Designed miniproteins, single chains, continued (3). Designs and how they scored, part 98

Each design is a single chain, and the fold is of that chain. pLDDT is the mean over its residues in the fold that is shown.

## One batch from the design tools (miniprotein)

Design m11389
Fold by ESMFold2-Fast:
Structure m11389 (fold): chain A 114 residues (1-114)
Amino acid sequence: SEVEKFEEKLVKIIAETLKVSPSTVKKDPELTLKRLKELSDEERAELIQRLVAELIKTLDKLIENKESEEVIEKVLEVFKKFLTPILKLLGYSEKEIEEMFETLKKKIKETLKK
């Protein structure tokens, strides 16, 4: 599925950045978090930029291919899952992160209706 392909791309980007295996990112949240904590704020920001760039590329393809809103929502859920620990390490609260993702979902849905 397009959702699984997107998750695999995010896992690869994170694994490359943290210098761990893709299986570590998928199966070992404790070690993944420990490695994320070892990054500088600049390195975490660069990781976020790489993940956001991959989201934009994926959303552009899904919109061009007229994929269902359900597939797009699942892609955003995967993105939130991987981005949330990084945003927390940058000092964002759980409420701020939820508000960011609700805003993102709203903007994407508005784009899909036009």
Scores: mean pLDDT 84

Design m11390
Fold by ESMFold2-Fast:
Structure m11390 (fold): chain A 78 residues (1-78)
Amino acid sequence: MEKIKELEKLVDELLKLHGIDPSKLTRRQRVRQIIAILESKGYFIEGLAVVSALNGKLTDEEIEQAIEFLKKLIEELK
């Protein structure tokens, strides 16, 4: 689905901003790294939401909320 692909691109962008090359990681390793990054910043609930969205377990509206959260976080880190 297009929204999940957009979310995956944002995850990869956030990893790159932290000096991590997502192309060198498995999907499982990328998920572990994104959780570690978000938890280190205090975003425990948001980290769980992003992982659930990536696994297709959330509604389209909830996936969009995860996308907007990551977009905002990426802008704040630029």
Scores: mean pLDDT 80

Design m11391
Fold by ESMFold2-Fast:
Structure m11391 (fold): chain A 93 residues (1-93)
Amino acid sequence: MEEEIRKLAQELAEKAGLSDEERGTVLTLANNAIDYLEEAKKNPEKVDEYIEAIKRGAEGTVAYLAGSPEAEKVREIAQAIYDKAVEALKKIK
């Protein structure tokens, strides 16, 4: 699941033709989501807190890149990363 989140982010960013900065930003979101998944395995009672943290991370990524020519694609990628992370987190409970 962790490797799938990273690969999904990489593939979607490449397909969208994102710049190195935009790609780096969405990959940072993916890496943060993976870190929260590892924390959730140790603290499954905090899954809802980690979902909220990833949601804020996705919203922050979209806001940071709102001026980008690929802002809509960034939004789609951030949503896809969030959806995959939430699916994985719900399985930990």
Scores: mean pLDDT 84

Design m11392
Fold by ESMFold2-Fast:
Structure m11392 (fold): chain A 80 residues (1-80)
Amino acid sequence: SREELLAEYRKVLDEAKKRIEEMKTQSPEEAEKLYNEIKDEILKALERVLPVMTDEERDEFVREAQKILGEAEKVLEEKK
């Protein structure tokens, strides 16, 4: 259902936030690997949910995904 797809997308974003905290404790190499896994999971979840979103929800959720990925990229930059 639409509600189940939206809930799963929110869950993926919440898990991504937790995994970004894990990136901070890992080596640069492991953090980069974790970043790629986070990015892949967010993109897959976004693809599943986009067809059932309103235009307003799409703008909001794409922006939230971009923010989370930007935070992960910052962690990688700080480890260089």
Scores: mean pLDDT 83

Design m11393
Fold by ESMFold2-Fast:
Structure m11393 (fold): chain A 91 residues (1-91)
Amino acid sequence: GMSAEDKKVEEALKRLEVDLDYLKNVVIPKAEELEKQGKIEEAEELRKKINEGLKRGIQSLEQLKAAYPNASESLKKRIDELIKELEELQK
């Protein structure tokens, strides 16, 4: 079975992955739709909130990695991969 540390990391990652899925499938498409409708101010405000959320997500993942240094290498890799995905969404 997984260690207690690994279970905590996995639970945190599952939550962040659900939040990222919602961001990619709901929030970002909504910003794109506002842009297509010429609602530039509303789109920019939503983009600002998206970028703030991405920054907080990266920070939370880095803190998770630091808090659980003995987590499995597979979980650490999954954290790093998720950080990279969030960083790419900021571009």
Scores: mean pLDDT 87

Design m11394
Fold by ESMFold2-Fast:
Structure m11394 (fold): chain A 70 residues (1-70)
Amino acid sequence: MEELERQRKAEEHRRLADEYLRKAQEYGEQARRLLAEGGSREEIRKLIFEEASYTVEAILHIAEALALEK
């Protein structure tokens, strides 16, 4: 039934959220490494902004998945 289609879409959103969270973690890790190495503050700021951006996208996909999983 249409319930299976909804479940499939929810799983798709969860997969996308996981991918965005992984990207966010990678950017956060790079920022921390650059900070430890005495890297450019401007570059560190850019990496942190990317981390925040990907985290927001992940949250939106999680919210959509939760709405569909009811």
Scores: mean pLDDT 83

Design m11395
Fold by ESMFold2-Fast:
Structure m11395 (fold): chain A 90 residues (1-90)
Amino acid sequence: SEMEELIRKLTEKAREAIRKGREALERGDIKEALRHEMEAGVYFTGLASIRTASRSAGDEETAELAQKAIDELTPEIEEVGRRVMEMLRK
């Protein structure tokens, strides 16, 4: 389905942004780490919007697929965000 494909693409883009954010953190590049963290947040918000809209439309299958992606991405996004905030406080 078109929504299933969109969920996959948003998930792939979020994972790529998380990966690049982690690499920037390893280098101490705070500007690039922030940029990639914000980028991951945009894709994550897109997944949350699909979940909410799908639930409202009664499309539980699509909502569950988006929720699964959210559940998998949440700990990774939270870890990167925490590390970015730690660098900003130094």
Scores: mean pLDDT 88

Design m11396
Fold by ESMFold2-Fast:
Structure m11396 (fold): chain A 73 residues (1-73)
Amino acid sequence: LSRREIELLRRALPLLDADGDGYVSKETLRTWLRALGLDFSDEEIDALAAASDVDGDGRIDLAALGEYLDSLA
């Protein structure tokens, strides 16, 4: 990920959390990344989801995702 892509993701994470529960599905993340013009492979999306699914419940923790993105900067 480029610094620009990381910054876009970080700024837009609150917009992705429309329900305000702090979680999103992997499929919702895929659709949203495509809407931002970010062409991530399924493997890259799986890696983001795996790094952010702390509880193994199939939900992406947006706070954990933000921390992961910060670690890549």
Scores: mean pLDDT 73

Design m11397
Fold by ESMFold2-Fast:
Structure m11397 (fold): chain A 86 residues (1-86)
Amino acid sequence: DEELFEEIAERLRREIPELSEEVVEAIARALTEFIREHNLSEEEREELLELVIRQLKSMLKAGIVLSPEEAEEFVRGLLEALYSPE
């Protein structure tokens, strides 16, 4: 859903203005695909977005610079870890 993608992208731009547009798009795409695949509720979506934003802010504070490909891979790995059966 293009609307969900744009909502996530706008939130990333607002919360983490230091991210490049290409990185924002890569992260928003990965999150949108995951939310659709797992049929996450609106509440689950908000909790997930808050967690991802917190992790990204921590990485930026540590001086970690991500390419668009690295950002997508990182977010996908984080999402798999959070929702994988232990």
Scores: mean pLDDT 79

Design m11398
Fold by ESMFold2-Fast:
Order: C-alpha cells, then structure tokens, then sequence
Structure m11398 (fold): chain A 87 residues (1-87)
C-alpha cells in the first residue's frame, strides 16, 4: 500500500538525516546522500506525484539542515527536485 511505502520512505529519510549529522567529511556526507537517493528512487516511483513531492521536500529539508545550507539554497533545491518529478 502507499502508506507502507511512505512509511519506508520516511524511515530512510530519517536514517539518512541521522547519519548525515554524524558525517565528518564532505566525502562521508556525499556517500550517505547517494545511498539514500538510490534507496528512495524505486520507492518514490510507486507513489502519487503529490506524495512524491511531500517526500522529496522532507528529504531536501533534512539534507539542508544537516549540511548547513541557507534557506535560499534549500528553496532552490526543492524547486529543482519538484520540477524533476513533474517532468
């Protein structure tokens, strides 16, 4: 069900966020990000567009928070990610 898939997506996002907060190098951070994206993509493709947008926004927020991005950079990444989903 979509609920089960969304729960797994949320779990993976939270797991990535906790690991990202502990990353000491850019290389470690990038590795965690790439692993999360690889795990999230097949799950997101099974969800409605509205649910995909919510999940991607949450993931970008967690990424921005862990990496220390500015609000402007965070908003820009959300826009790119959402535009990619709609295309």
Amino acid sequence: SDEEILAEVDRLIDEAYERMKQAKTKEEFDEIFDEAVEKLQPLLRKLSLETQIRAVERFVDRFAEAYGLTEEEREYLKKIAIDALKS
Scores: mean pLDDT 81

Design m11399
Fold by ESMFold2-Fast:
Structure m11399 (fold): chain A 89 residues (1-89)
Amino acid sequence: EAELRVGLLENLQKAIELAKKAEEDPSLIEEAIKALQKAKELLNQLVPGESPVSKKITELLNKAIQALKEGKPKEAAKLAQEALDIAAF
């Protein structure tokens, strides 16, 4: 429980940092996507899949992944930060 929460927050923070750096180094986009995917997996283990909070965080993570795939790392960092702010409880 606590370990999964720490892992979720850590991967969200890592994704935000990688996305910010990806503005200058696009090679980091793939690592940022992997960090967001891992955060999504950890979220699914922590929270029932149909909870409103889990659904909102999942939607933000999916949008962040899509933004990275479209070469918009600044937008992805903002979306991942919003997900982190919600998940920090």
Scores: mean pLDDT 82

Design m11400
Fold by ESMFold2-Fast:
Structure m11400 (fold): chain A 110 residues (1-110)
Amino acid sequence: EKDERYLEKVRELVEAFDTDPVKAIELLNEMEREIKRDDPAFYEELLKKSIEEIQAELDRAIENGDVRRAMAAAIALFKKLIEEGYSLPVALAYLRDVARRILEAVEKKK
């Protein structure tokens, strides 16, 4: 149920990146709010990790088909990129590529 909801939001997010960047930001804010509600301890621990550690958690979540944790790691990585001085368009491009990777992994696994 919750994972299906996150997968639908990831699809909408990927579409929004190409058509409506404002909607993409709104969807990111909604997803972060839902992640903080559904898995707060995991998300808060991600925010304490380095970029390399968050990337490892992201790869693990994708391998496990855990869309919620994959998106939690993707959002945490996005925030860390902004903190490290990357521009918003560059950080959004990385997040877009990550969201597409999540969709591709789910589509290839039943």
Scores: mean pLDDT 79

Design m11401
Fold by ESMFold2-Fast:
Parts: C-alpha cells; structure tokens; sequence
Structure m11401 (fold): chain A 78 residues (1-78)
C-alpha cells in the first residue's frame, strides 16, 4: 500500500496499478479459491485501475462496465 501511494505521488500510475493488483489478487485467491487464476488477475487489475482513477478524480464508468462483463464471465465459469 505505501509503495502504491509513493508511485501515485511520483506520477507512476502503472506501477501503482501493478502493486495494488498484485495485493488484490492475493486476497482474492484466499477469499474465492474456486475462481480461475485468470479471472482473479483480471478482476484485481480492474479494481486497481478503478482505485487509481478514483484517487485522481477520474471517471470510472468504463471500468465499471468491464467489471460487469467479468462478473458475468465468472458466473459462467463457476
């Protein structure tokens, strides 16, 4: 978390997204062990990008639509 905040302060949004996505994926694996690894990684990356955009005051509507598509895909695989 601290490293992600430092990356954001330095203007490195991609590094912040990568750090947040890695942590999010790790937590998701523990909470939802039945989800395929590919879905966990995609959802974690989307969540990280949404968090970074919100922190910058940017619109996340596009990311929300992508999340809806991933939720439908997860239902099909589960």
Amino acid sequence: LAEAQEALAAGDAEKAVALLAEEGARLAREKFPELPEELIERMAELGARALVRRARGEDIAELEREAERLEREAEEVL
Scores: mean pLDDT 76

Design m11402
Fold by ESMFold2-Fast:
Structure m11402 (fold): chain A 57 residues (1-57)
Amino acid sequence: SAEHEALVAETRRLIAEAEARGAPAEDIAGVRKALDVAEQTGDLVIARAARAEARRL
């Protein structure tokens, strides 16, 4: 869905921003795993959770 695609895109952008500012690799890896699950399932709840984790990086 367009909403799912937007959530995935925002999560990916937030991960890139966190990497640029030197966020811990372990924290980045955790959010990447959540993003992978969101992409595999297409689930909006999981996608929103992944974005929320990325926002905390």
Scores: mean pLDDT 86

Design m11403
Fold by ESMFold2-Fast:
Structure m11403 (fold): chain A 94 residues (1-94)
Amino acid sequence: PEPPEEVKEKLREKQLELALLLLQIYAAEKNWEAVEELTAEMLASGVPRETLEEAVREGEAMNEEELEEKKKELEELKKEIEEELKRVREELAK
C-alpha cells in the first residue's frame, strides 16, 4: 500500500527539475521577488547555492525564444508530476 521508495525518489527528482526550470523562467522574466523566494525554499531543502546561482544565470542569459521553450518544458514536467501523483494515489487506494 505504501508507494515504493523508487517512486518517491523519482517524484523528488521531477520536483527538483520543476523548481530549477521555474527559477530559470523567473530570472528570465526579471521577477526577482519570485527568484528570492524560490531560492530560499530550495536552499532550505538542501539544494546547493552554486546550483541555484547557475540556474539564475542561465535564466538571465535567455532570449525570448529560449524562455518560451522553457515554459513549454515546465508545463510538460507539471503534467508528468501530476500523472505520477495520480498513479501513487491509485496504488494506495488498492
Scores: mean pLDDT 79

Design m11404
Fold by ESMFold2-Fast:
Structure m11404 (fold): chain A 70 residues (1-70)
Amino acid sequence: SKELEERIKQLEAEIAALKKQIATLETQRKNALELGKEDVAEGFDKTIKDLQARIAELEAEIKKLKEKLA
């Protein structure tokens, strides 16, 4: 029980960190577009999509762990 709760907290912290990274990258992407750096903006877009996919995987893991706690 406690081990599962600690794992959920770790995953939630990882998701929070990834969301913060995405917010920073979205700002950098917008700045790149304003400067006409489309190739740089495309690089940020790819990284954002990869991080979003990782968040989805972690959210699915949390859901499975919460089902075990219930």
Scores: mean pLDDT 89

Design m11405
Fold by ESMFold2-Fast:
Structure m11405 (fold): chain A 106 residues (1-106)
Amino acid sequence: MAGREGGERAREGGREAGEAAEKGDEEEGYKGGLEGGQKGARAAAEGGKKDPSPEGGRAVGEGGGEGGRYAEEGGRKSGDKKARLGAELGGGAAATAGGAAKGGGL
């Protein structure tokens, strides 16, 4: 299902964002966190768009939410405030896109 694939990619994007924030310096961590989270958000939105089923929406919602959590966790472990901010912004985008796909902001 496209929704399940989108959710898995959203989760992976958020995880990459968290890792970039945790390991990167100020600029690289911020950029990596933001870009990884935005990749996750696009994957969730695309998966939800292609799969209008309740199951597909749930899969992208769960994947986006988990991606957001991974990004936030990596951001918290970062020694740099900008890197953390990038991960939080990117992770928030992934979670929001997933939630929208699940049921219009549920």
Scores: mean pLDDT 70

Design m11406
Fold by ESMFold2-Fast:
Structure m11406 (fold): chain A 91 residues (1-91)
Amino acid sequence: SMEELLEQLREAAKRILRGVLEGDEEGVEEASERLAELILSTKHPEVLLEAEILIGLLGIIRGVARLIGDEERARLAERAIERIEEALAKV
């Protein structure tokens, strides 16, 4: 159902955000792959819109991390953005 898909997407988004903030590279990679899978398998406008919002938030996190010299968090945010954008480009 759409409700279940959106909940799965929100859970993946939470894991990405947590992983970036905690410096958990593996967690970011796993959650980004899960989100990419949801985008590619469902292709629903609601899922795509939430993914675009997440890219915006990650872009802000990356920008702030760069300003304060946190290269690790900037790199993790960039990796998540790239994976999500790659999936969105294929729908």
Scores: mean pLDDT 88

Design m11407
Fold by ESMFold2-Fast:
Structure m11407 (fold): chain A 69 residues (1-69)
Amino acid sequence: MRDKRLQELDELALRFRELVDRIRETGTVRIRKADLTEMEKTALRVLETSGLIRVEELDDGTVVISWGP
């Protein structure tokens, strides 16, 4: 890669793919809100709006993501 931003985007895309794969495989994943980037939060909102996932934020700062078509 020629640009550090492209490398960072590729790493974020890979991490997000792994997250989506885990949600699909397990049905539900728990993640700390602080461990999510703004890009991942935006992508999760798009998936939730599309009806592919459900996202719940808990009082302790944990985010629960469930696969639900």
Scores: mean pLDDT 74

Design m11408
Fold by ESMFold2-Fast:
Structure m11408 (fold): chain A 97 residues (1-97)
Amino acid sequence: MLTPMERAVEEAYESALLAQQAEDNGDFLQATYHLLRALGSLTEAVLIARQEGRLDEGIALLEKLIERLKADLDQSNPVTQVMIESAQRMVEDLRRE
């Protein structure tokens, strides 16, 4: 069974895939909706990591997410770039704690 933090990271990944698919199809409203959902799930994962004192686990899950996004998504797509950059900033913020 996935932990709440693992679930939030998986939801971020799934929403990022949907956001890129919508962008590729020219559906910018759906792309924006799914991107906001993905960013919200990333924020939830960070808040759970902080609340539970599991910063190292949170960092490891976010770094694994970044590698999955780079492998599975088009890095030239603006939605994918925003997701990777946001996840990287969240890793940096957790490392400073």
Scores: mean pLDDT 86

Design m11409
Fold by ESMFold2-Fast:
Structure m11409 (fold): chain A 87 residues (1-87)
Amino acid sequence: MEEFLKLLEEAQKQIADLTAAGLASTDPAARQAAIDQLLQIPQDLQQWILDHSLQNHTGVPPSFLPLLQQLQQQALDGVAAIRAKAE
């Protein structure tokens, strides 16, 4: 539980930082790298959830998946913002 909340907080900060970096960049390659990393963050957290849940046969909290879905949406919003600013 505590480990998941820490990973979620770190992921949210990474999304905010990558979005800001992508928006500040005038280099198309740097913007694309930020987009790729933004899309990878929720996928990495989802994989951690799947590995942890299946290995231990321990139920995840009912709110666990909605928190992941919110993180996915935050990443997609960041991607959309960077793309909208692109040339």
Scores: mean pLDDT 76

Design m11410
Fold by ESMFold2-Fast:
Structure m11410 (fold): chain A 59 residues (1-59)
Amino acid sequence: SELEEQARRLAELLFKLGYTPAEAAKAIIDTFGLSPEEAARIVGEVTGLSPEEILELLK
């Protein structure tokens, strides 16, 4: 979806700017209203980390 594409672009930009995977995930949750699971999946795809690892960082 276009929302997912926008969330992915924001996550990619934040990671390029030196934000952590957890910070990028929190930003797309707050900006787009995504669930933690959806945000972890998107950030996982961007960073190469597992979605499970990112979810643990959001606790």
Scores: mean pLDDT 85

Design m11411
Fold by ESMFold2-Fast:
Structure m11411 (fold): chain A 98 residues (1-98)
Amino acid sequence: MEEVRKEVIEAVRKAFDELLKSTPEDVDKILERLKEEVRAILEKNPDLTEEQIRQIAADAFIELHIYALETGDYELAYKLINALSETFLEYVEEKKKK
């Protein structure tokens, strides 16, 4: 779990750094890539429980709130939070059906 948490947080930080350098046209592409990277990390770790996935999501959201505070860019931070929320929710729902 700790290694998965670190990989997710690192992906989030990398996406945020890229967003700071991006043009408006690149924002959706960066968000989509982050969603795919997080999904791939979760899919490589199928033994994660729903509770562990929720904890990883909570930690990622806390990191994004800290970033919003540090940069003042709440709009980008909330776009990332929304993209991640969708990714985690979709993965948990898919896991329940399998």
Scores: mean pLDDT 78

Design m11412
Fold by ESMFold2-Fast:
Structure m11412 (fold): chain A 88 residues (1-88)
Amino acid sequence: SKIEEYLLKVLNLMKEGKIAEAQKVLDELREKYGVDARIAGISDDYVVLAVDKNKISLETIEKVAKKAGFTVDKVFENGNKLYVVLKY
């Protein structure tokens, strides 16, 4: 799916430390497909994605994370947002 393609590109850019480029990819996902996703946190060990749970499922994030070489560490919900902690 287009959502999977965009999220995979984001995670690969994050692995390269290209945070600004990753954010531009997320901005394009919102503008072209109406799908809200953002980088909610970053450390040396992890990235946190916050996504609209009505548009992006946990299964989609798990599939993309596996392809990009990330591990899903923690998942929590707050309102309409799904927060997924992804470890390098």
Scores: mean pLDDT 87

Design m11413
Fold by ESMFold2-Fast:
Structure m11413 (fold): chain A 83 residues (1-83)
Amino acid sequence: MSPAEIQLSQLQEQIKELTQQAEENKDDKKKLQEIRQQLEALKDQLSALADANKDDIFLQAQASLLIMEITTIIKEIDRLIKK
């Protein structure tokens, strides 16, 4: 397993944890804003990891899927904050 694949797995676990925290804190707008900021940072890290590993087709596909997942979660957080 490459160091990049290990990093990808760690980022995926952080996304899962932040998603759970968002579900647990749906009524806490301040906490949702903090989670949103952390998700944006993870999205940037995934983009940087993908850019560093352009020839790794598996990593490119997984990073792309995780970025789409983060984008969907951020949109849901934005909906909850606007309530």
Scores: mean pLDDT 84

Design m11414
Fold by ESMFold2-Fast:
Structure m11414 (fold): chain A 96 residues (1-96)
Amino acid sequence: SEERRENARRVIALLDRIKALVQAAQAAGQISADTAAQILALADQAQAYAKELVRDPDNEDARQKAMAQLQRIGELAAAAGLPEVVRLATEALHLL
């Protein structure tokens, strides 16, 4: 549906915001380069699955994989003390 496709586009935009916040936190010395690299890699993978959902909004495999990556982003962000990244990951999960 167009609603599901629009939600997938919103997830891509939220992941861009997550990447920007993670890069800013690394630049500010708030998180390690290794932590930033892990979250950024998960965000790139989640965006790839979200792009598959834009093409095919009924792709349950892509949806489940995007959700798994977003859950992992939330866990790592919580452990790293990045509450805004946790909020954005949770918002993205609610759209899927």
Scores: mean pLDDT 93

Design m11415
Fold by ESMFold2-Fast:
Structure m11415 (fold): chain A 94 residues (1-94)
Amino acid sequence: SMQQDIQDFQRMGDTMISVVDKAEKGEISKEDALLSLELARASLVSSYRPRNPELAEVIRTGGERVLKAVEEGNYAEAKELLRQMEQEVVDLLS
């Protein structure tokens, strides 16, 4: 259901924000954070592309912006971009 998809994406968004937060605090390496975020992005894009290409594109482009922010060490921006991507996904599913 649309409501279940929203909840699933919100849980994943919280997990990704946690990954960025751990990298910011030095609890994991930036490289580990980038790998985790890229694997999540690739999995979501692959999963949604055949059934919801607009949603897949939001995740693909939003995820690229998040990865760039993390690569630059801008963890606060990365968390904000993740929140913005979550809102765009929720809006598309609503």
Scores: mean pLDDT 85

Design m11416
Fold by ESMFold2-Fast:
Structure m11416 (fold): chain A 71 residues (1-71)
Amino acid sequence: PRDPTPEELDMRREILRVVSEAIEKVEKVTDMSPSEVTYLVGEFVQRAIEEGKTTPEELREFLEKEIKKLK
């Protein structure tokens, strides 16, 4: 029931930034539609969470590795 701490809010903002950057990178390296790109990045994020990668740094590394595979 406690409000998020400033650190938690900062972490959420950084995660959103990481996701936005991943969407832009996938859009530039694939011929997918914007909705397909967003869906694909969403699946990568879901998988990262399931593997316990919940910090912005861990998520960024996971997404960058997956995006490199797409070329």
Scores: mean pLDDT 78

Design m11417
Fold by ESMFold2-Fast:
Structure m11417 (fold): chain A 102 residues (1-102)
Amino acid sequence: SAAAKEALREEIRKTIEEIAKKLGLDLSEETIEKAVELYLRFLEAAKERGIPVPDPLTVIAASLVLAARENGQPVTFRRVGEAIGIPESAIRNTALEMGALL
């Protein structure tokens, strides 16, 4: 439903904001919205291609790094990984997969 999609967008957005707070980053609304959109588009593309979706937090982290880079607010995979307890390599590999699909 439309309500369920909006609830999912808000949950992803909240998680991105929590990661940004841990990193001491002031992300623009444009960067946050772009990260949410990348996450949702990746889930749809992965489903269509029968690709296993990584852990949600890893996909959100990868989406944040890609969106921040595109919008001139670059953050490293290492710094995000250290903040949320996920290996840098997992976030980087997920971002590469997202870049190939989107």
Scores: mean pLDDT 86

Design m11418
Fold by ESMFold2-Fast:
Structure m11418 (fold): chain A 78 residues (1-78)
Amino acid sequence: SMREEIERKVKEVVELVKSLSKEKQQEVLEYVGKLQEEARPEAEAAAKTPDGEEKLEQIALELAEKALEKAKELKEEE
């Protein structure tokens, strides 16, 4: 399910971020914050619809995937 995939990717992001320097950890957090801000209007719209749960899960999955890619990029720089 999408929920299980989100949970797996979030766990991978957390594990990678823990292995990064404090400076790079902050960079991942700032990147994720920007992604959440950009996704906010779509997430708010989804939360107000009866079928919004699936859309919210899709948004969460996309955010987790982008966060994972950013964490991997920073890890490869070292």
Scores: mean pLDDT 80

Design m11419
Fold by ESMFold2-Fast:
Structure m11419 (fold): chain A 81 residues (1-81)
Amino acid sequence: SEKERMIKGIRAFIKEMEKAGFSREEILELLERIANGEEASMGDFIGDIALAILDKRLLPEMRSTPLMKEAAKVEIEELKK
């Protein structure tokens, strides 16, 4: 399903954030920003993630799609267990 595909995408994103040196707490904060941020295109989300990877101090307000927000909420609950 689209939701399952998006959850896999969020998990891949988490692995890339770990590689970029983000802690579990920083990753949770990013996921919460995605879940509660403004809705926009996948291109905007990819751009925001690319900027965060380049320099985590320049973390933008995270823009995402409705499906990405739902997937982020699922992963937040998993990481809090």
Scores: mean pLDDT 70

Design m11420
Fold by ESMFold2-Fast:
Structure m11420 (fold): chain A 105 residues (1-105)
Amino acid sequence: SDSVNKLLDDLRDEAKKTLEDSKANYEKATELAKKYGKLDKEIADLARALADAYTSAADASEKTIAAIDAGNVDLASDYKSVMGGSLTQARSLEKRFLEAVRQKE
């Protein structure tokens, strides 16, 4: 139906944006992990965990798009949920990273 097609198009656009944003944030988190490297293990480990969370969000975004293109609506919905969970984890890790940096300055 036209309504279902619009929802799938909206989800595809959301997943594409999440993929691009997650790739950019992954690069930033990886640079932070390298910067803090041996200087502070806790901060470096949080930055690596943040990079991993964005990798998971990017992977789930690609799988959401692939499921939509395959016409598998149920699978697209499942991967959308994984994408959302990975972004929630990334936000939590970013907050913990920022708090750890503030406490050590």
Scores: mean pLDDT 90

Design m11421
Fold by ESMFold2-Fast:
Structure m11421 (fold): chain A 100 residues (1-100)
Amino acid sequence: SDEEVLEKADRAAKALVSAALAAMEQLSPEQAARVREVLDEFVARYRELVERFKAGEISVEEFKREFGELLRETGRRLAEITGDPRLEELAEREVERVLE
């Protein structure tokens, strides 16, 4: 159902944001600022994607594809800024769960 798709997506988004926020506690102020910028962009794009899906502008398949791409890109950027590949690995695991 649409509700189950959104619940899975929300869980995935929260997992990535939570992990990134935890990583920020160990970073320099400059790195932490870059992580905040990436997370702000991620949250804004995720909200836009959810609204498009709720409005019926995109299909479940298109939502899953676009959200998966957003998760992967965000995880990659976070891993690059932090030097921690676990953030990219987490994003890849969440993509698999969303595509289930």
Scores: mean pLDDT 88

